Designed miniproteins, single chains. Designs and how they scored, part 49

Each design is a single chain, and the fold is of that chain. pLDDT is the mean over its residues in the fold that is shown.

## One batch from the design tools (miniprotein)

Design m1686
Fold by ESMFold2-Fast:
Structure m1686 (fold): chain A 88 residues (1-88)
Amino acid sequence: EELKELLLKLHPDISEEELERALEAYKELLKEAKEAGIDKLEEEIKKLMEPEKVEELAKELNRPVEEVRKQLEVALELAKIIKKELEK
């Protein structure tokens, strides 16, 4: 599980539950990257990581800002991993 090892190196404090969610998110991100292109996906995630956008998204999802920010950070790292995989 090369992705699991990479995520643990990038986020050593990640829990097993968070890791499992990240693996499921990876499958969805890989699908989106194949359809829309990885560069576009990375740009969209970076836009959502702006402080104002994180607050808007947290309000829409009815979730804590810190939780949404963490999810976007994981999504950005997964997008970078997908980009490297597609460059092979």
Scores: mean pLDDT 70

Design m1687
Fold by ESMFold2-Fast:
Structure m1687 (fold): chain A 68 residues (1-68)
Amino acid sequence: AKVVITVLNDEEVVLENPEGKKLTVKTPKKTYTGDTEITLKKEDIDGSQILVDGKLVKADDIEIKFLP
């Protein structure tokens, strides 16, 4: 997967790029950029675009995990 989304709790998610390429999340409020990992509020992910190395990520390239 190009991006792994880990749901930490009801308020927070962590997005990771296992390829070590630049990760960008464009939300309605602001743009987040990280080299391997971005943490954001779950509410801010609605309407967001996820990009790896400037390219939009497809749903099939996203893995979703839930913490126990």
Scores: mean pLDDT 75

Design m1688
Fold by ESMFold2-Fast:
Structure m1688 (fold): chain A 116 residues (1-116)
Amino acid sequence: EIEKYVEIAKVLKEAFERMGDLLLAHAPPELQAEVQALRDEGVKLGDKYIEEIEKAPSAEEAKAILDKFRADMARVLSRMVSLVLPHLTDEQRDALFAEMDRIGAEAVEKIKEIEK
C-alpha cells in the first residue's frame, strides 16, 4: 500500500512539472523568474513528500502525507496560473487549459492503474 502512494506521488510530481513547463512557456519575460521559482518550489516539495511517504510508519500515515502533498501542489500551481493568466489572450488561455486538462486526465488514469 505505501508503495502505491509513492507511485501516485511520482505521477502527481510529473504532472506538476509538465504543467509548470507550460506555464513557463506562456509567462512574459518579466515573470519568468517568479514562475520558475514557483516551479522549483513545487519540484522540491514533490521530492520531500515522496521521501516522507517512503519513510511513513503506516499506510494511513502515507496517505495523510499524500493528501497534504496534493493540497500543497495545487496551491503552488494555482499561484503560477494566477501570475500567467492575465497576460494571455482568450485563445491562448483556452489552449493552455485544454493542455493542462489533458495532463491532469493522463495523471488520473495512471493513478487508477496504480490503485488496482
Scores: mean pLDDT 88

Design m1689
Fold by ESMFold2-Fast:
Order: C-alpha cells, then sequence, then structure tokens
Structure m1689 (fold): chain A 85 residues (1-85)
C-alpha cells in the first residue's frame, strides 16, 4: 500500500514536468494531464494518511482513486505528445 502510493506520487510528478513542456503545443491535453496528476498526488497522500491512522478502507479507496487519476493523467500526456508530433 504505502510503496504503491509513493510510486504514484513520483510518477505523477514526472507527468507534470513532461506536460508543462508541452503546454505551448497541446495546452488542453497538457492541462488535463497536470490536473489529473495533481489529483493523483492528492489521493495518494490521503491514502498514506488513512493508512497511518489504521483506516485500511479509506486507504484503499483513496489508492484506487489515485490509480484512476494517474491513468487519466498518463492518457492525457500521451495525447499531448501525439499532438506535438
Amino acid sequence: MMPEAVRIVNQARSIIVEAQSLEDVAPEWAGTAIKQAKAAIGYAKNSIEAYMRGDNFGAEMFLERAREALRKAQEALDAAKQKAK
């Protein structure tokens, strides 16, 4: 649980950096990637906090939301990269 949440935060941060480099070419897709990546970081942090409190249900719920937000961020980043070609 915790290692996966940390990995999601790191991957989301990488997506934000790449998406920022594409804002001039694909502003809508880059913007979506940044928003979803920030959401993934927020959910991953909430998952870690819930886990630390012994709230395993809340931790898993937030982790699932973090995974979904990360997936959407990656899809938006991939679309931005395609438009940049």
Scores: mean pLDDT 86

Design m1690
Fold by ESMFold2-Fast:
Structure m1690 (fold): chain A 79 residues (1-79)
Amino acid sequence: MGEEINELKKKIEKLKEELKPAAEKNPEIAELVQQGEEYYEKAKNAPSLSQTYDYLKQALAVYEQAKKLYEKIKKEEEK
């Protein structure tokens, strides 16, 4: 459980760093990044490890959605 939580945190931190310049340029990506941050904050304040894991999975899903949107925008501009 602890190792899974640490791996989720690492993935989220990497996505946050990767999406930071995208969020500055695209309001839609910024909104998704903010949603991800809200779930990440809930994970930090969760009273149980299982709730922490659930909130981290929610945060990861939102950040992955933001990355997918960013990749889509980049490809549409290259068409």
Scores: mean pLDDT 81

Design m1691
Fold by ESMFold2-Fast:
Structure m1691 (fold): chain A 65 residues (1-65)
Amino acid sequence: MEKIKKLEELRKEAEARTGQPLNITIKDGEIESLSGHPKAIQQFISLLIAEELRKVAEEIVVRPR
């Protein structure tokens, strides 16, 4: 559920950063298709990679505050 919301936020950021349209289709919490300008698609993929790496790193090193 939260993953779908995060994907929509990243899609919006990619559009905002590139000024180009980007559409994603999500099925069962997974990206089924991407369509739009190549620059927007590239930005979205970069944001996805950065977000996943950040989450993995934070989960591995997460401790009680």
Scores: mean pLDDT 74

Design m1692
Fold by ESMFold2-Fast:
Order: structure tokens, then C-alpha cells, then sequence
Structure m1692 (fold): chain A 88 residues (1-88)
């Protein structure tokens, strides 16, 4: 195994993990659901490009599990509620 290839793989994995963690923070801490979805898609795309479709699917599933995936659709609902509160 070439150290150069191992370094490249490690850097790609770090980028995917960093983006996935940032997505989780945006969702859970910042309540920035649009940013969370964008970061998730960026992490998935890097995983697909570097490691293939199966790894991309795994990254998506793991990151969404950290959001509680049924709540990825929550941005639309929260936006409507926030607008209603702000207008009253």
C-alpha cells in the first residue's frame, strides 16, 4: 500500500466526516435546516466520487440517522410556524 494513496483516502474520509458533523450541528444546534441539507448532499457527493455509491448511501443513512431522518422534512413545517408566530 502506497503512503500517498493512504493519505489521499484519509483526507477524503476526513472531509466527508467533517461535512457530516457540520450538517448534524446545523440541524441540531443552529436549527439551520437548509444548511444541514446542503452539507449532507456535499458529504454524500464526495463519498460517491471517492468511494462509490455504496459508501455514499452509507454516509447519507448515517448522517440522516444523526438528524433523526423523519425530521429532515421539518424545515418546511418550522418555516410555516415561524412565519405564523412572527405575524401574530
Amino acid sequence: MDLENLKKITEAMKEVVDLSLEAVRAYRDDKDYEKAEKLLEEAVEIARKEFGESMAEGVRATTLGSFTDIRVLQPLYNSVLTADIALK
Scores: mean pLDDT 68

Design m1693
Fold by ESMFold2-Fast:
Structure m1693 (fold): chain A 90 residues (1-90)
Amino acid sequence: SDLTEELVEMIRGFEEHLIELYDKLSREELAKLVEEKFDRLIEYAKTQNLPEHAKLIEEGKEKLIELIKKGASIEELKKVFEELIAKIKE
């Protein structure tokens, strides 16, 4: 699906952006960035009538924010993004 590919591209682009900022921003600022970006992705998925994708993105958002607040490694964040992308492609 073209919409699924677009969502995957948006998520991958945000992953790259988040990783670049990971050593530059505080954990609270990083968590806020994830919240704001993923809320926009959730809204987009809902407007495209993709409620299952919206649910997966919401789950990924919560998981990423929790990991960031715990000071998780970039490797751990990448695993969450890869898992989310794999689920969205189904």
Scores: mean pLDDT 87

Design m1694
Fold by ESMFold2-Fast:
Structure m1694 (fold): chain A 70 residues (1-70)
Amino acid sequence: SSAKKELLAAIGDILRAIGDLLDAERQLREAQANNAPQSVLQELQERIEEARRALEEAKAKLAAADKALQ
């Protein structure tokens, strides 16, 4: 059903978003450890912010898909 497909897609979005966030946070830690320029640190912080927004959007989609299943 459409609702089941939407639920599975939302679960996939959650897993991908979590992976992206963890990767971005790891990259920031590595950059800080290597005394990267402030411009690089700012870009990585922006990527973390984008990943956090993507995760929140994915969570909202999951909640909507779950409600659609009755």
Scores: mean pLDDT 84

Design m1695
Fold by ESMFold2-Fast:
Structure m1695 (fold): chain A 73 residues (1-73)
Amino acid sequence: MDAEYAAIRAEAQTVLGLSDAEIAEIEAFLRERGLLSPSDLVAAYIGRVLKRIGDEIEEELKKKQEELKKLLE
């Protein structure tokens, strides 16, 4: 089981670009809730990436909007 989890972690790092710290945080969160099936881990990793992408897009849009306001003043 640990070897299978290590393989899933390696794939998450390579495919999803998750850091060791992000993976450790996600695993700790899921372990606390007893949600350590491979499918739960994959879903959590994908959810983290989607949230990060959404947050980054929103932050970039806010910065561009503030920059445009300064140019129009």
Scores: mean pLDDT 73

Design m1696
Fold by ESMFold2-Fast:
Structure m1696 (fold): chain A 73 residues (1-73)
Amino acid sequence: ALELAEEFLRNLFAKPGTLARLIEQGHLSQEQADTITAILTAPGITAESAVRGLAEAFSPEELRRLAEAAASL
């Protein structure tokens, strides 16, 4: 789970606007997008705490799909 969350974050930040494109292309629901945004905009957030937050909020299967979708954009 942590490895998949780290891969997703790496792919998400590899290109500007990736989160918006995931929503636009239907890879990400509004609820999932809101959860990701809440984690990434939390005061004092670090890369490590973001990875842990995502791994807690999403299943390994969801994280794999999101990481693959982000990499394909």
Scores: mean pLDDT 81

Design m1697
Fold by ESMFold2-Fast:
Structure m1697 (fold): chain A 83 residues (1-83)
Amino acid sequence: LIERLEELFEEIRADLSPEQRADVEAAIELVKKALEEKDPRKSVVLLTAASLLLIGALIQAQLEGMDESVLEALREMARLAAK
């Protein structure tokens, strides 16, 4: 999961604004924390927060008219974090 998220992020890193990069990095850190979390309820909250950050980045990218390749990567990352 983390490896795939970092791989997708690296594919789009150069196309993202500094703010969008920070949001995606924060989302990946939340997923890492969720995987270390012993309480499954707290893990779900962290994964939900990560998914919402990625969805926010996706909406912003769509509003800014970013390339479809960037939008697809952000959609896949959000989908992975939601599981």
Scores: mean pLDDT 80

Design m1698
Fold by ESMFold2-Fast:
Structure m1698 (fold): chain A 93 residues (1-93)
Amino acid sequence: MIEEARRLAEESKNPKTKELLEKAIEKIEAKDYEGAVKALVEAAREAAKAGDIALAQKILGVAYKLAVKEFGEDSELAKEVQKEAKELKLEAL
């Protein structure tokens, strides 16, 4: 998770997206997994607003994987990440 989030931060050209990805990494290191997932969702929203839908989808993939691992597939947090992914697909159409 941390290495994948770090790679996405390096690939990001948007300062807000990069800042939120770095915040997510800090929260993973602190074992604040709920805060980390929320920061990743915010990073994905900022990437989408900047026009980088592909990066936004990759970030949401990391957020979903983390939410499932720490809270379970049926968790409210995992469902929120799925909803965000669905909304981004509708915006990309």
Scores: mean pLDDT 82

Design m1699
Fold by ESMFold2-Fast:
Structure m1699 (fold): chain A 77 residues (1-77)
Amino acid sequence: MSLEELLQLMKANAADLRAAGHPLVMIGELLAGSVREAVDAGLVSKEEGEAILRDVMDYLGVTNEKFRERMIERVRR
């Protein structure tokens, strides 16, 4: 799976969860977990995973900086 394919998959999944009425906190935690799994599987680097997660959060309109930082830290560690 390429970086672009993973990003598009993450955006599609995030949009579906949002459309289904799931809270942004839950969506963010699921996305951070999925990105971390991709990093642990060697599909993307930590830096690439962080960039994907930031892009998906921007796509969803997540503007709370403390929440964004918390999600990013999950990928870094």
Scores: mean pLDDT 80

Design m1700
Fold by ESMFold2-Fast:
Structure m1700 (fold): chain A 87 residues (1-87)
Amino acid sequence: MSERDIAIEITLEILSEWAKRAKEALEKAKQEGKSTEEKIRILEELYKEAMERLKKEMEKNNMSDVDKEMALAMLEQEYKLLLEDVK
């Protein structure tokens, strides 16, 4: 497996795990009758945790700056999509 293949795999794994955790947390918040503002706060906290984890894993795997920017952009796009769903 090339370094780039490993980088892509790690990125997709972190994105998949984050998306699952975010959706589960939002579903729980919905069941508990939480406000839109509380759902946004939960999503922001999970997004921050995912960004820190992604940055740490990217550094450990010596990912290029281009691959790092792409991975972070993918995470931000998923975050924005979920953010629209809670409005």
Scores: mean pLDDT 80

Design m1701
Fold by ESMFold2-Fast:
Structure m1701 (fold): chain A 89 residues (1-89)
Amino acid sequence: MDEELARAARAAALALRTAYERAREAGFDLEEVEAALKRIAADLGIEVDPERPLTEEELAEALLRAAEELERLGAPEAVVRALREVAEE
């Protein structure tokens, strides 16, 4: 079960990161997506600039902070590891 949750979490994180990177490269208006991601980052205690797009480094930091918080809450190690692997790739 934990392996399936980890696979789903990794797939979701990779899809989010890939969609963000591809949309950024294509020049799409990401205003609403970025606002949502900045809110999540702020909730995780990451300082974000509301006036500029999130960098790849800030997105990676948000994924790492999410992994740390999930680990602290007792989430399965496989799920925590999946998020960290996406942040590092």
Scores: mean pLDDT 65

Design m1702
Fold by ESMFold2-Fast:
Structure m1702 (fold): chain A 68 residues (1-68)
Amino acid sequence: MKWDREKIETLTKQIYGKDFTELDDAQALAFIEFVLRETNKYSEEARKEFESLKENEDRLDWLVSLVS
């Protein structure tokens, strides 16, 4: 299954009723962990990276770069 920006945005709308950039910090971090686990890309290193990001646009770009 290929994950791209469109798929991520579609899923956040289905799960939260919001675009990824509209998510609160807790929703954004939980969604990132969900996608990483679904794609078998969750690791301690990945967790440290996405927890260091402050803005949802940076989080989305990072997530897309890792799972696309």
Scores: mean pLDDT 83

Design m1703
Fold by ESMFold2-Fast:
Structure m1703 (fold): chain A 96 residues (1-96)
Amino acid sequence: SEKEKLKKEIKELGREYLESLSEEEQREVARAMAEMAEANPSSYSPELIEMIRRAVTGSREELIEAFEAIIDQLTENATVEQLELALEEIKKGLAE
C-alpha cells in the first residue's frame, strides 16, 4: 500500500505539471519521451512505445496516459525507499 501511495503521488505531481504546460511545451515533453524510448527501446514494452508514439501527435489525455504508463513501468520493481527518493528529487526539481 505504501508503494501504491507513492506511485499515486508521483503520478499526481506529473499530471499537475503537464496540465500547467502550454500546448507547445506539452509537445516538447512528448518528443522528449519519444526520444528516450527510441534511445532505449529494450527498456520499454511494445505497448508502451505505441502509447508514447500516440502522445507525440495526440491529445493532452494521451500524453498524460503515456506518462502514467511510463511511471508504472519504471517503478514496477522499485522499493519504497527508491520511490521516496524519486519523489523528493521530483519535488526539488519542480521547486527550483
Scores: mean pLDDT 77

Design m1704
Fold by ESMFold2-Fast:
Structure m1704 (fold): chain A 93 residues (1-93)
Amino acid sequence: EAEELAERLREIAERLREAARRKDKEAVLESMEEGIEVLEEAVEIDPSLEPLLKQMRRLLEHLKRVTSEEGIARQAEEVAEGLERAAERLEEL
């Protein structure tokens, strides 16, 4: 399960970067929501991921209010980096 969750997080991070390159806010929001769902499962395996889950939820709410393409890209990149760090932690289990 941990390896499978890590793979899903990496795939979502890549989709976030792709959506950011296209400046597609809806695709970024959808990918972030998927990432949060996977992190909710990951927290059951590694509770130390709870602060990251809280940060991702906060970033999602912030991104809904962002209107600039540069702001959307920056938030998507920050979330992608967080999901990649979560995947690395799960891979170490």
Scores: mean pLDDT 81

Design m1705
Fold by ESMFold2-Fast:
Structure m1705 (fold): chain A 89 residues (1-89)
Amino acid sequence: MEIEEKELPPDYKGKVKLSVRAPRGVPVKPIGTVYKIEDGFEKVVKSAERIAEERVDPENPDWVELTVEIDVELKPGEKYKAKAVAVPL
């Protein structure tokens, strides 16, 4: 299981793309989540489980990269992070 995490720009409006790698042919569920950061705590704003893109990893063809897209409208002055994880089924 691999996790991708990134900080999001303040005031961002649009699609956030998160990629997570999983073994090819293993059934997994990718989950992308956008978090608001308040006083060091992560609060869930939005989640998505929809695979937008699947590609074979060019460095290791036994792995696939799963891309999840999340539509967001972020508030000015707030801090946000996005995370993606592949969960085995």
Scores: mean pLDDT 73

Design m1706
Fold by ESMFold2-Fast:
Structure m1706 (fold): chain A 62 residues (1-62)
Amino acid sequence: MKELTPEQRERVDRRIAETLLKEGGELVDADGKTYKADSVEEFRALLDKREEEYRKKIQERL
């Protein structure tokens, strides 16, 4: 597979957010934290923050 372009990445993130909204608008993290969002944009913001935190942890370990 080719590397994801920024546009392809955004489509994936939106699809995840749409699925979570369909499930009742709740996002549960691996830590068991539950967040409620009313829109795809809110879920995308939460997913972006989680990814940035994972990136920081990886960078700190290196």
Scores: mean pLDDT 65

Design m1707
Fold by ESMFold2-Fast:
Order: structure tokens, then C-alpha cells, then sequence
Structure m1707 (fold): chain A 67 residues (1-67)
């Protein structure tokens, strides 16, 4: 199943809100997964996409910490 732009937009919004709220990577993943599920994605696809989004956030934090 291809992810719609609306589902990705909802996931990015949830990730941004959780990140700004100071939530952990695990909590961000949970919120992103829920947003994708609410958008009609199956649990496996939602988890894989949430993991990918969280990895991008984690890598960004690691890069700033290393600089």
C-alpha cells in the first residue's frame, strides 16, 4: 500500500508536535504511529513509517550533539 500525502502530513504534524513538547523518541514514535493508524494505514506500515521518521529525528539530535 502506498502512503498518501495526507497520511504523511498527519504523521509529520504529530512528530513535530511531540518533538516540540520535548517527548522522547519512543513517545514520538507512538504518536506518529497513532496518527498513521487514524489516517487508515495498517499497523505494520504505520510502525515502519513511524520508525523511519523517528530515525531521522534521532540522527538530527545525534548530529547536533556531535558538532
Amino acid sequence: MEVTLDAMEAANRAAAEAYQAGLSDEEIKERVTQALLDAGLDPETAEKLAESIVKVIRNGRAAKAAA
Scores: mean pLDDT 76

Design m1708
Fold by ESMFold2-Fast:
Structure m1708 (fold): chain A 67 residues (1-67)
Amino acid sequence: MTDEQKEKALSKAKTPERKERILKMLDEYEKNGEITPESAEELDIFEEILTPEQVEKIGENFLKKLQ
């Protein structure tokens, strides 16, 4: 993932706590190719920076985890 994509994601985080969450998710995505959002708002930030196909796959996995 590019520095520009990371900056874009961080600019959408409105609180320091959310910024920390987004940084952790970016790190996980670089290591494993997956993300573990704790909320729909975190997922929404990633939808802006990822491809439509990646967003669809991640969204499906997120819904399964919410159960």
Scores: mean pLDDT 72

Design m1709
Fold by ESMFold2-Fast:
Formats: C-alpha cells, sequence, structure tokens
Structure m1709 (fold): chain A 104 residues (1-104)
C-alpha cells in the first residue's frame, strides 16, 4: 500500500541519517508535530513496553547514528526515536489504523 511504502521511506531516511526527509515523512504519516509524537513514544518506552524494546542487538552503527541525529534535531531522547524505529522495522503498527484519513 501507499502507507507501507511511506513507512519504508521513513525507515530508510532514519537509517541514512536524512533528518530533513525523516521529519517531512513523520509530519505526513502522523499528521502531528514530530516532537509531540516522539514525546508520546517516550512515555510508551517507559515501563513494561520499554523493556521489550532493545534495538541495540539488531541496530547497525549506521542505524544508531541515524537515531542519534534525528533525536538531536527534534530535541527528544534517543530512546523515543529508537522506540519509533523499532515499531516501524517490526511493523508493530496497524497500517489501516495509521491511514492519513484516520490521523488527527
Amino acid sequence: SAVDKAFQELIDAIEKGDVERAIELLKRLFGIDPRTLLRYLELASQGEFGKFVDMTYRATPAEEEGIRKLAEALGVSERAVRTLYFLLKNKLYDPSALDLSKLP
């Protein structure tokens, strides 16, 4: 689907450290300010869910660098960006629920 392609483009932008493209795609896909989205993901990364999210064992140095760059650009924690990246990479989202027509 078009949504799946857009999520794959977001994953690629983060992995390549293309911060500007990642921010544009986050705005398009979620329809809210990326900093606000990442603050919600920071809250989701706390407690039990956060304990399941460990990207370090799968993340390449390039992926960790991309995560760091996006976190710095948005003024959010690397944990929030890593949580987002984990959700995107493992497709722990419902593409139908994340359709642009259903976003606020």
Scores: mean pLDDT 71

Design m1710
Fold by ESMFold2-Fast:
Structure m1710 (fold): chain A 100 residues (1-100)
Amino acid sequence: MLKEIEEAIENGSEGVKLQAELILAAINDDKEKFNEVLEKMRERVETLPETPEKKKILAVLEKALAEPSAEEGLITLAEAVQGPEAAEQLRKILEELKKE
């Protein structure tokens, strides 16, 4: 699974690459790399027109940046986008990926 995520970073579309980079950083508990990827996402969102949706997305990214670990940051993003049940499923997926 980790090798498949690394492959997606190299071969996926830019959006898929950023998501794969976030997941890989969370698995490795690499908060510095996780924050670097979130900053790239934030820069992209900041180029969009001023809308309520843009403000909400920026607020969610700020919350993820403030989390103490890359895993908690990723879970915060999942909860904000898809709700707490999706966040719980992501937590389980991250735990399984660490075992492989």
Scores: mean pLDDT 73

Design m1711
Fold by ESMFold2-Fast:
Structure m1711 (fold): chain A 107 residues (1-107)
Amino acid sequence: NSLILQAEMTAGVAKVQMAVLKLLIRQGKITPEEALAMLDQIEALLTEFTDLVSQVDPELAAQVRSQIETLVAEARAAIEAGDWDRFLEVLDRISELMDQTLSTLRE
């Protein structure tokens, strides 16, 4: 299924962006403003991911979209609070959610 392959590719790009962001945070090389800007880019990729999922399984996409919205809001709150440990935990949860979604789509 070409849509599943496209969703896998989009998830891969999002994971690379999240890995770069995690590295910059761990190295102390990023400001809160820069982290928020990178999170906005990641959120755009997550939106593309859920739009692709919705073309295969609209019900699953609705559930995943709701979870992503909650996680992205938690990530923003963590950056604003300077809670980098919480932010890193949230990025890991987003990655796991994408993996679980793709696993479900593969049947």
Scores: mean pLDDT 89

Design m1712
Fold by ESMFold2-Fast:
Structure m1712 (fold): chain A 73 residues (1-73)
Amino acid sequence: SRDDRVRQARDSARRQRDRLTRQRDRSVRQGTLSDSEIRRMQARIDMYDRVVRSLDTDPDSISDVMIDSIIRS
């Protein structure tokens, strides 16, 4: 059902956000990435955070194509 796909997309987006956050924090601590690379990683984290927020507040605002794309990532 769409509700099951919304749940899968939310869980996938949360996992990706958390994974990227841990990777960013490790890279910052190690000093291995440039400021530009950190900014790009932060933009990806912010994107997944917005997706999670949208799915929590108004899942109907997200297209089926976008939901399926998120599940595949």
Scores: mean pLDDT 85

Design m1713
Fold by ESMFold2-Fast:
Parts: sequence; structure tokens; C-alpha cells
Structure m1713 (fold): chain A 68 residues (1-68)
Amino acid sequence: SADEEELKKLEKELYELLNKASSVLSAQQVQDILDELIALAKEMENQSDKEKLEKVKEFIEKVKKRIE
């Protein structure tokens, strides 16, 4: 489905952002991002693909702001 394709694209973007974050942020800042990602994954466990897309997009924007 279109939502599944978009989710796969966002997952790739998130992995690329996490790799960049690990090179420019402190170990503590990276750990904070990972802790937030783990919490987000738990929240999304029983949600629809559409809801997961919205949550992942919001998380990507937060990570981008931290890398600035």
C-alpha cells in the first residue's frame, strides 16, 4: 500500500539521520534520542500504519532539530 511504501522511505531517512546524529552529537544526546525512539516504538505497537507514519514523521523532525 502507499502507506507501507511511505513508511519504508521514512525508516530509511530515520536510519540515515541516526547515523549522522551519532557522528555530530554527544553519546548522552544520542542515548536520549534512542530512549525516545524505544518509547515511541512501544506507543506505536498497536497503531495503524497511518498513525505510525504521523508519529515517525514527527520524530524525524525532532531529530533534525537536534542535529542543527
Scores: mean pLDDT 82

Design m1714
Fold by ESMFold2-Fast:
Structure m1714 (fold): chain A 88 residues (1-88)
Amino acid sequence: MYALIVLDPSDPGGQRILDALLASGVARVSEEDGLLVVELDLNDPAAERIFRALLESGAARVRTKDGKLVIELDPSDPKVLAAVEAAV
């Protein structure tokens, strides 16, 4: 199962989160409508750990779209970056 994180590359908070996700080696990134779409394969233990850390932080919520989990987060919330950095 895949989880998606959508980040704005113009947002400094979004850029820091992207850099931390890319450092994990398990994130795949594509561009759609000028936004960065980060895919995490939840069958990978490292990707699952990032997903769980984001949810446990309380700063991210999940919705389902097109059979995938979409993680909605505020890039300016320090809990989001801290959760990603602790998980990678």
Scores: mean pLDDT 80

Design m1715
Fold by ESMFold2-Fast:
Structure m1715 (fold): chain A 60 residues (1-60)
Amino acid sequence: SRVDKLRALIAENEASRRALRDYLATEGDKLPEHIRLFLEFVVDSTDFLVERLRAKVAAL
């Protein structure tokens, strides 16, 4: 169903976000600042997307 697909997408995005946060926590200091800031932006935008998807699922 659409709800099941949205839940799967949320789980995938949460897993990717955690992996990227872990990478930034362990290796972030070794990255050029502009790359680190870009990846931090990706994590933040992924968090925003996940919360919006959760809201859509809750509304169904």
Scores: mean pLDDT 79

Design m1716
Fold by ESMFold2-Fast:
Structure m1716 (fold): chain A 57 residues (1-57)
Amino acid sequence: SSEQERKRLEASAEALEEIEKKNREMGEKFPESKERTEEAVAGAKALKEEFKKKIEE
């Protein structure tokens, strides 16, 4: 794989991990947002795992 492609995937995975963490914290601090944040967490987590499997060899 190209160096630039790998860096792009790594950056995307890191961004998704941050999105997951922020949404989990948001749902705990603001229960009224929990349904929305749980959906965001599930989506980000699934995509993050796919990226990590490819780039964390």
Scores: mean pLDDT 77

Design m1717
Fold by ESMFold2-Fast:
Structure m1717 (fold): chain A 110 residues (1-110)
Amino acid sequence: RIEKIKEIEKEFRKLIEETKKKMETSSQEERLKLLIEFNGKLIDLLNELYSVLPKELKPEFDELVEKLRELLGKIREAIEAGDVKKAIEYLDELEKLIEEFTKKVIEELK
């Protein structure tokens, strides 16, 4: 369903933007807790997206999940290094990947 995918995309965008804002104002210890919370919510949204995804787009979804896993590792490393700017840059990259994927899904369903 195109409407449901658009709704899920909005939830991804909201989650990422809220996490970026909180990262800017948080302590180093709070940033690690934010990443754990973000990871859990991201997994929930990915599972919701997968449940409405056409079978034909499963390979592209699996590729997206692998790229997101890599970026989450880089975000964690940046936070542990105290590099908040780099962590936010990786969150921006993660947002782009999700946006590009959801646009492809919507185009395939049109």
Scores: mean pLDDT 85

Design m1718
Fold by ESMFold2-Fast:
Structure m1718 (fold): chain A 70 residues (1-70)
Amino acid sequence: METIQEIIDKYMNEDGTITREELKKALKEYFGLSDEEADEIFDKYDTNGDGTLSREEAGKALIAAKKKKE
């Protein structure tokens, strides 16, 4: 029942990005995804290949996870 914004705020780093590890933790804890599914989502939304997601990219990833959840 946490909003996507609340999840992002909880896991966001001080520079306004989210790392692969933090995003995978959020995806597994809130949506019950596997490590493989979480990695797939991160790689899909890491469009600039910098190894982190911006706030907007993280939001899209979490929405995709929510849709993929049963």
Scores: mean pLDDT 76

Design m1719
Fold by ESMFold2-Fast:
Structure m1719 (fold): chain A 65 residues (1-65)
Amino acid sequence: STAAELAKLEAELEKVRAQLRNLESLKRQLIEKDADPDTIAQVEERIASLKERIRELEDQIAALK
């Protein structure tokens, strides 16, 4: 059903948003510790990928409403 598909997509969206918050927190901690710039760049790439995934999920949810 559409309701079950929406619920699954909304659950995935919440999961990805939680992962994004965790990575943004990690990036902040790495900056505070003067971590290697390459390590920070890798975290930023993962953040960018999660932001794109959030957009894809939001578009899929909108299409079902």
Scores: mean pLDDT 88

Design m1720
Fold by ESMFold2-Fast:
Structure m1720 (fold): chain A 91 residues (1-91)
Amino acid sequence: MSTKLSPGSDKTIEEDIREALGRMIAAVLELMAKRGKLTPEDVEEAVERMRRLGVSDELIAELLERIAEAAKEAGLEEVAEKARELAEELR
């Protein structure tokens, strides 16, 4: 089967929206990293925004790992390190 998403937890529409918003914010930061425009401050602001939106700390940590990967690939080592620090604090 090509698509098999197990809902596991009975997610509300609000939880699905929060998860989607978190993923969208992360995607924007990944694009900024690839363009060499992402700063450590942008990462900190993104975490604050995700938390205000009610995104779970576990999901924020996962998204920060992806941002760190993109930043590392772009040569933004300080940004990658900041994202990793924040991800570890949320685990």
Scores: mean pLDDT 78

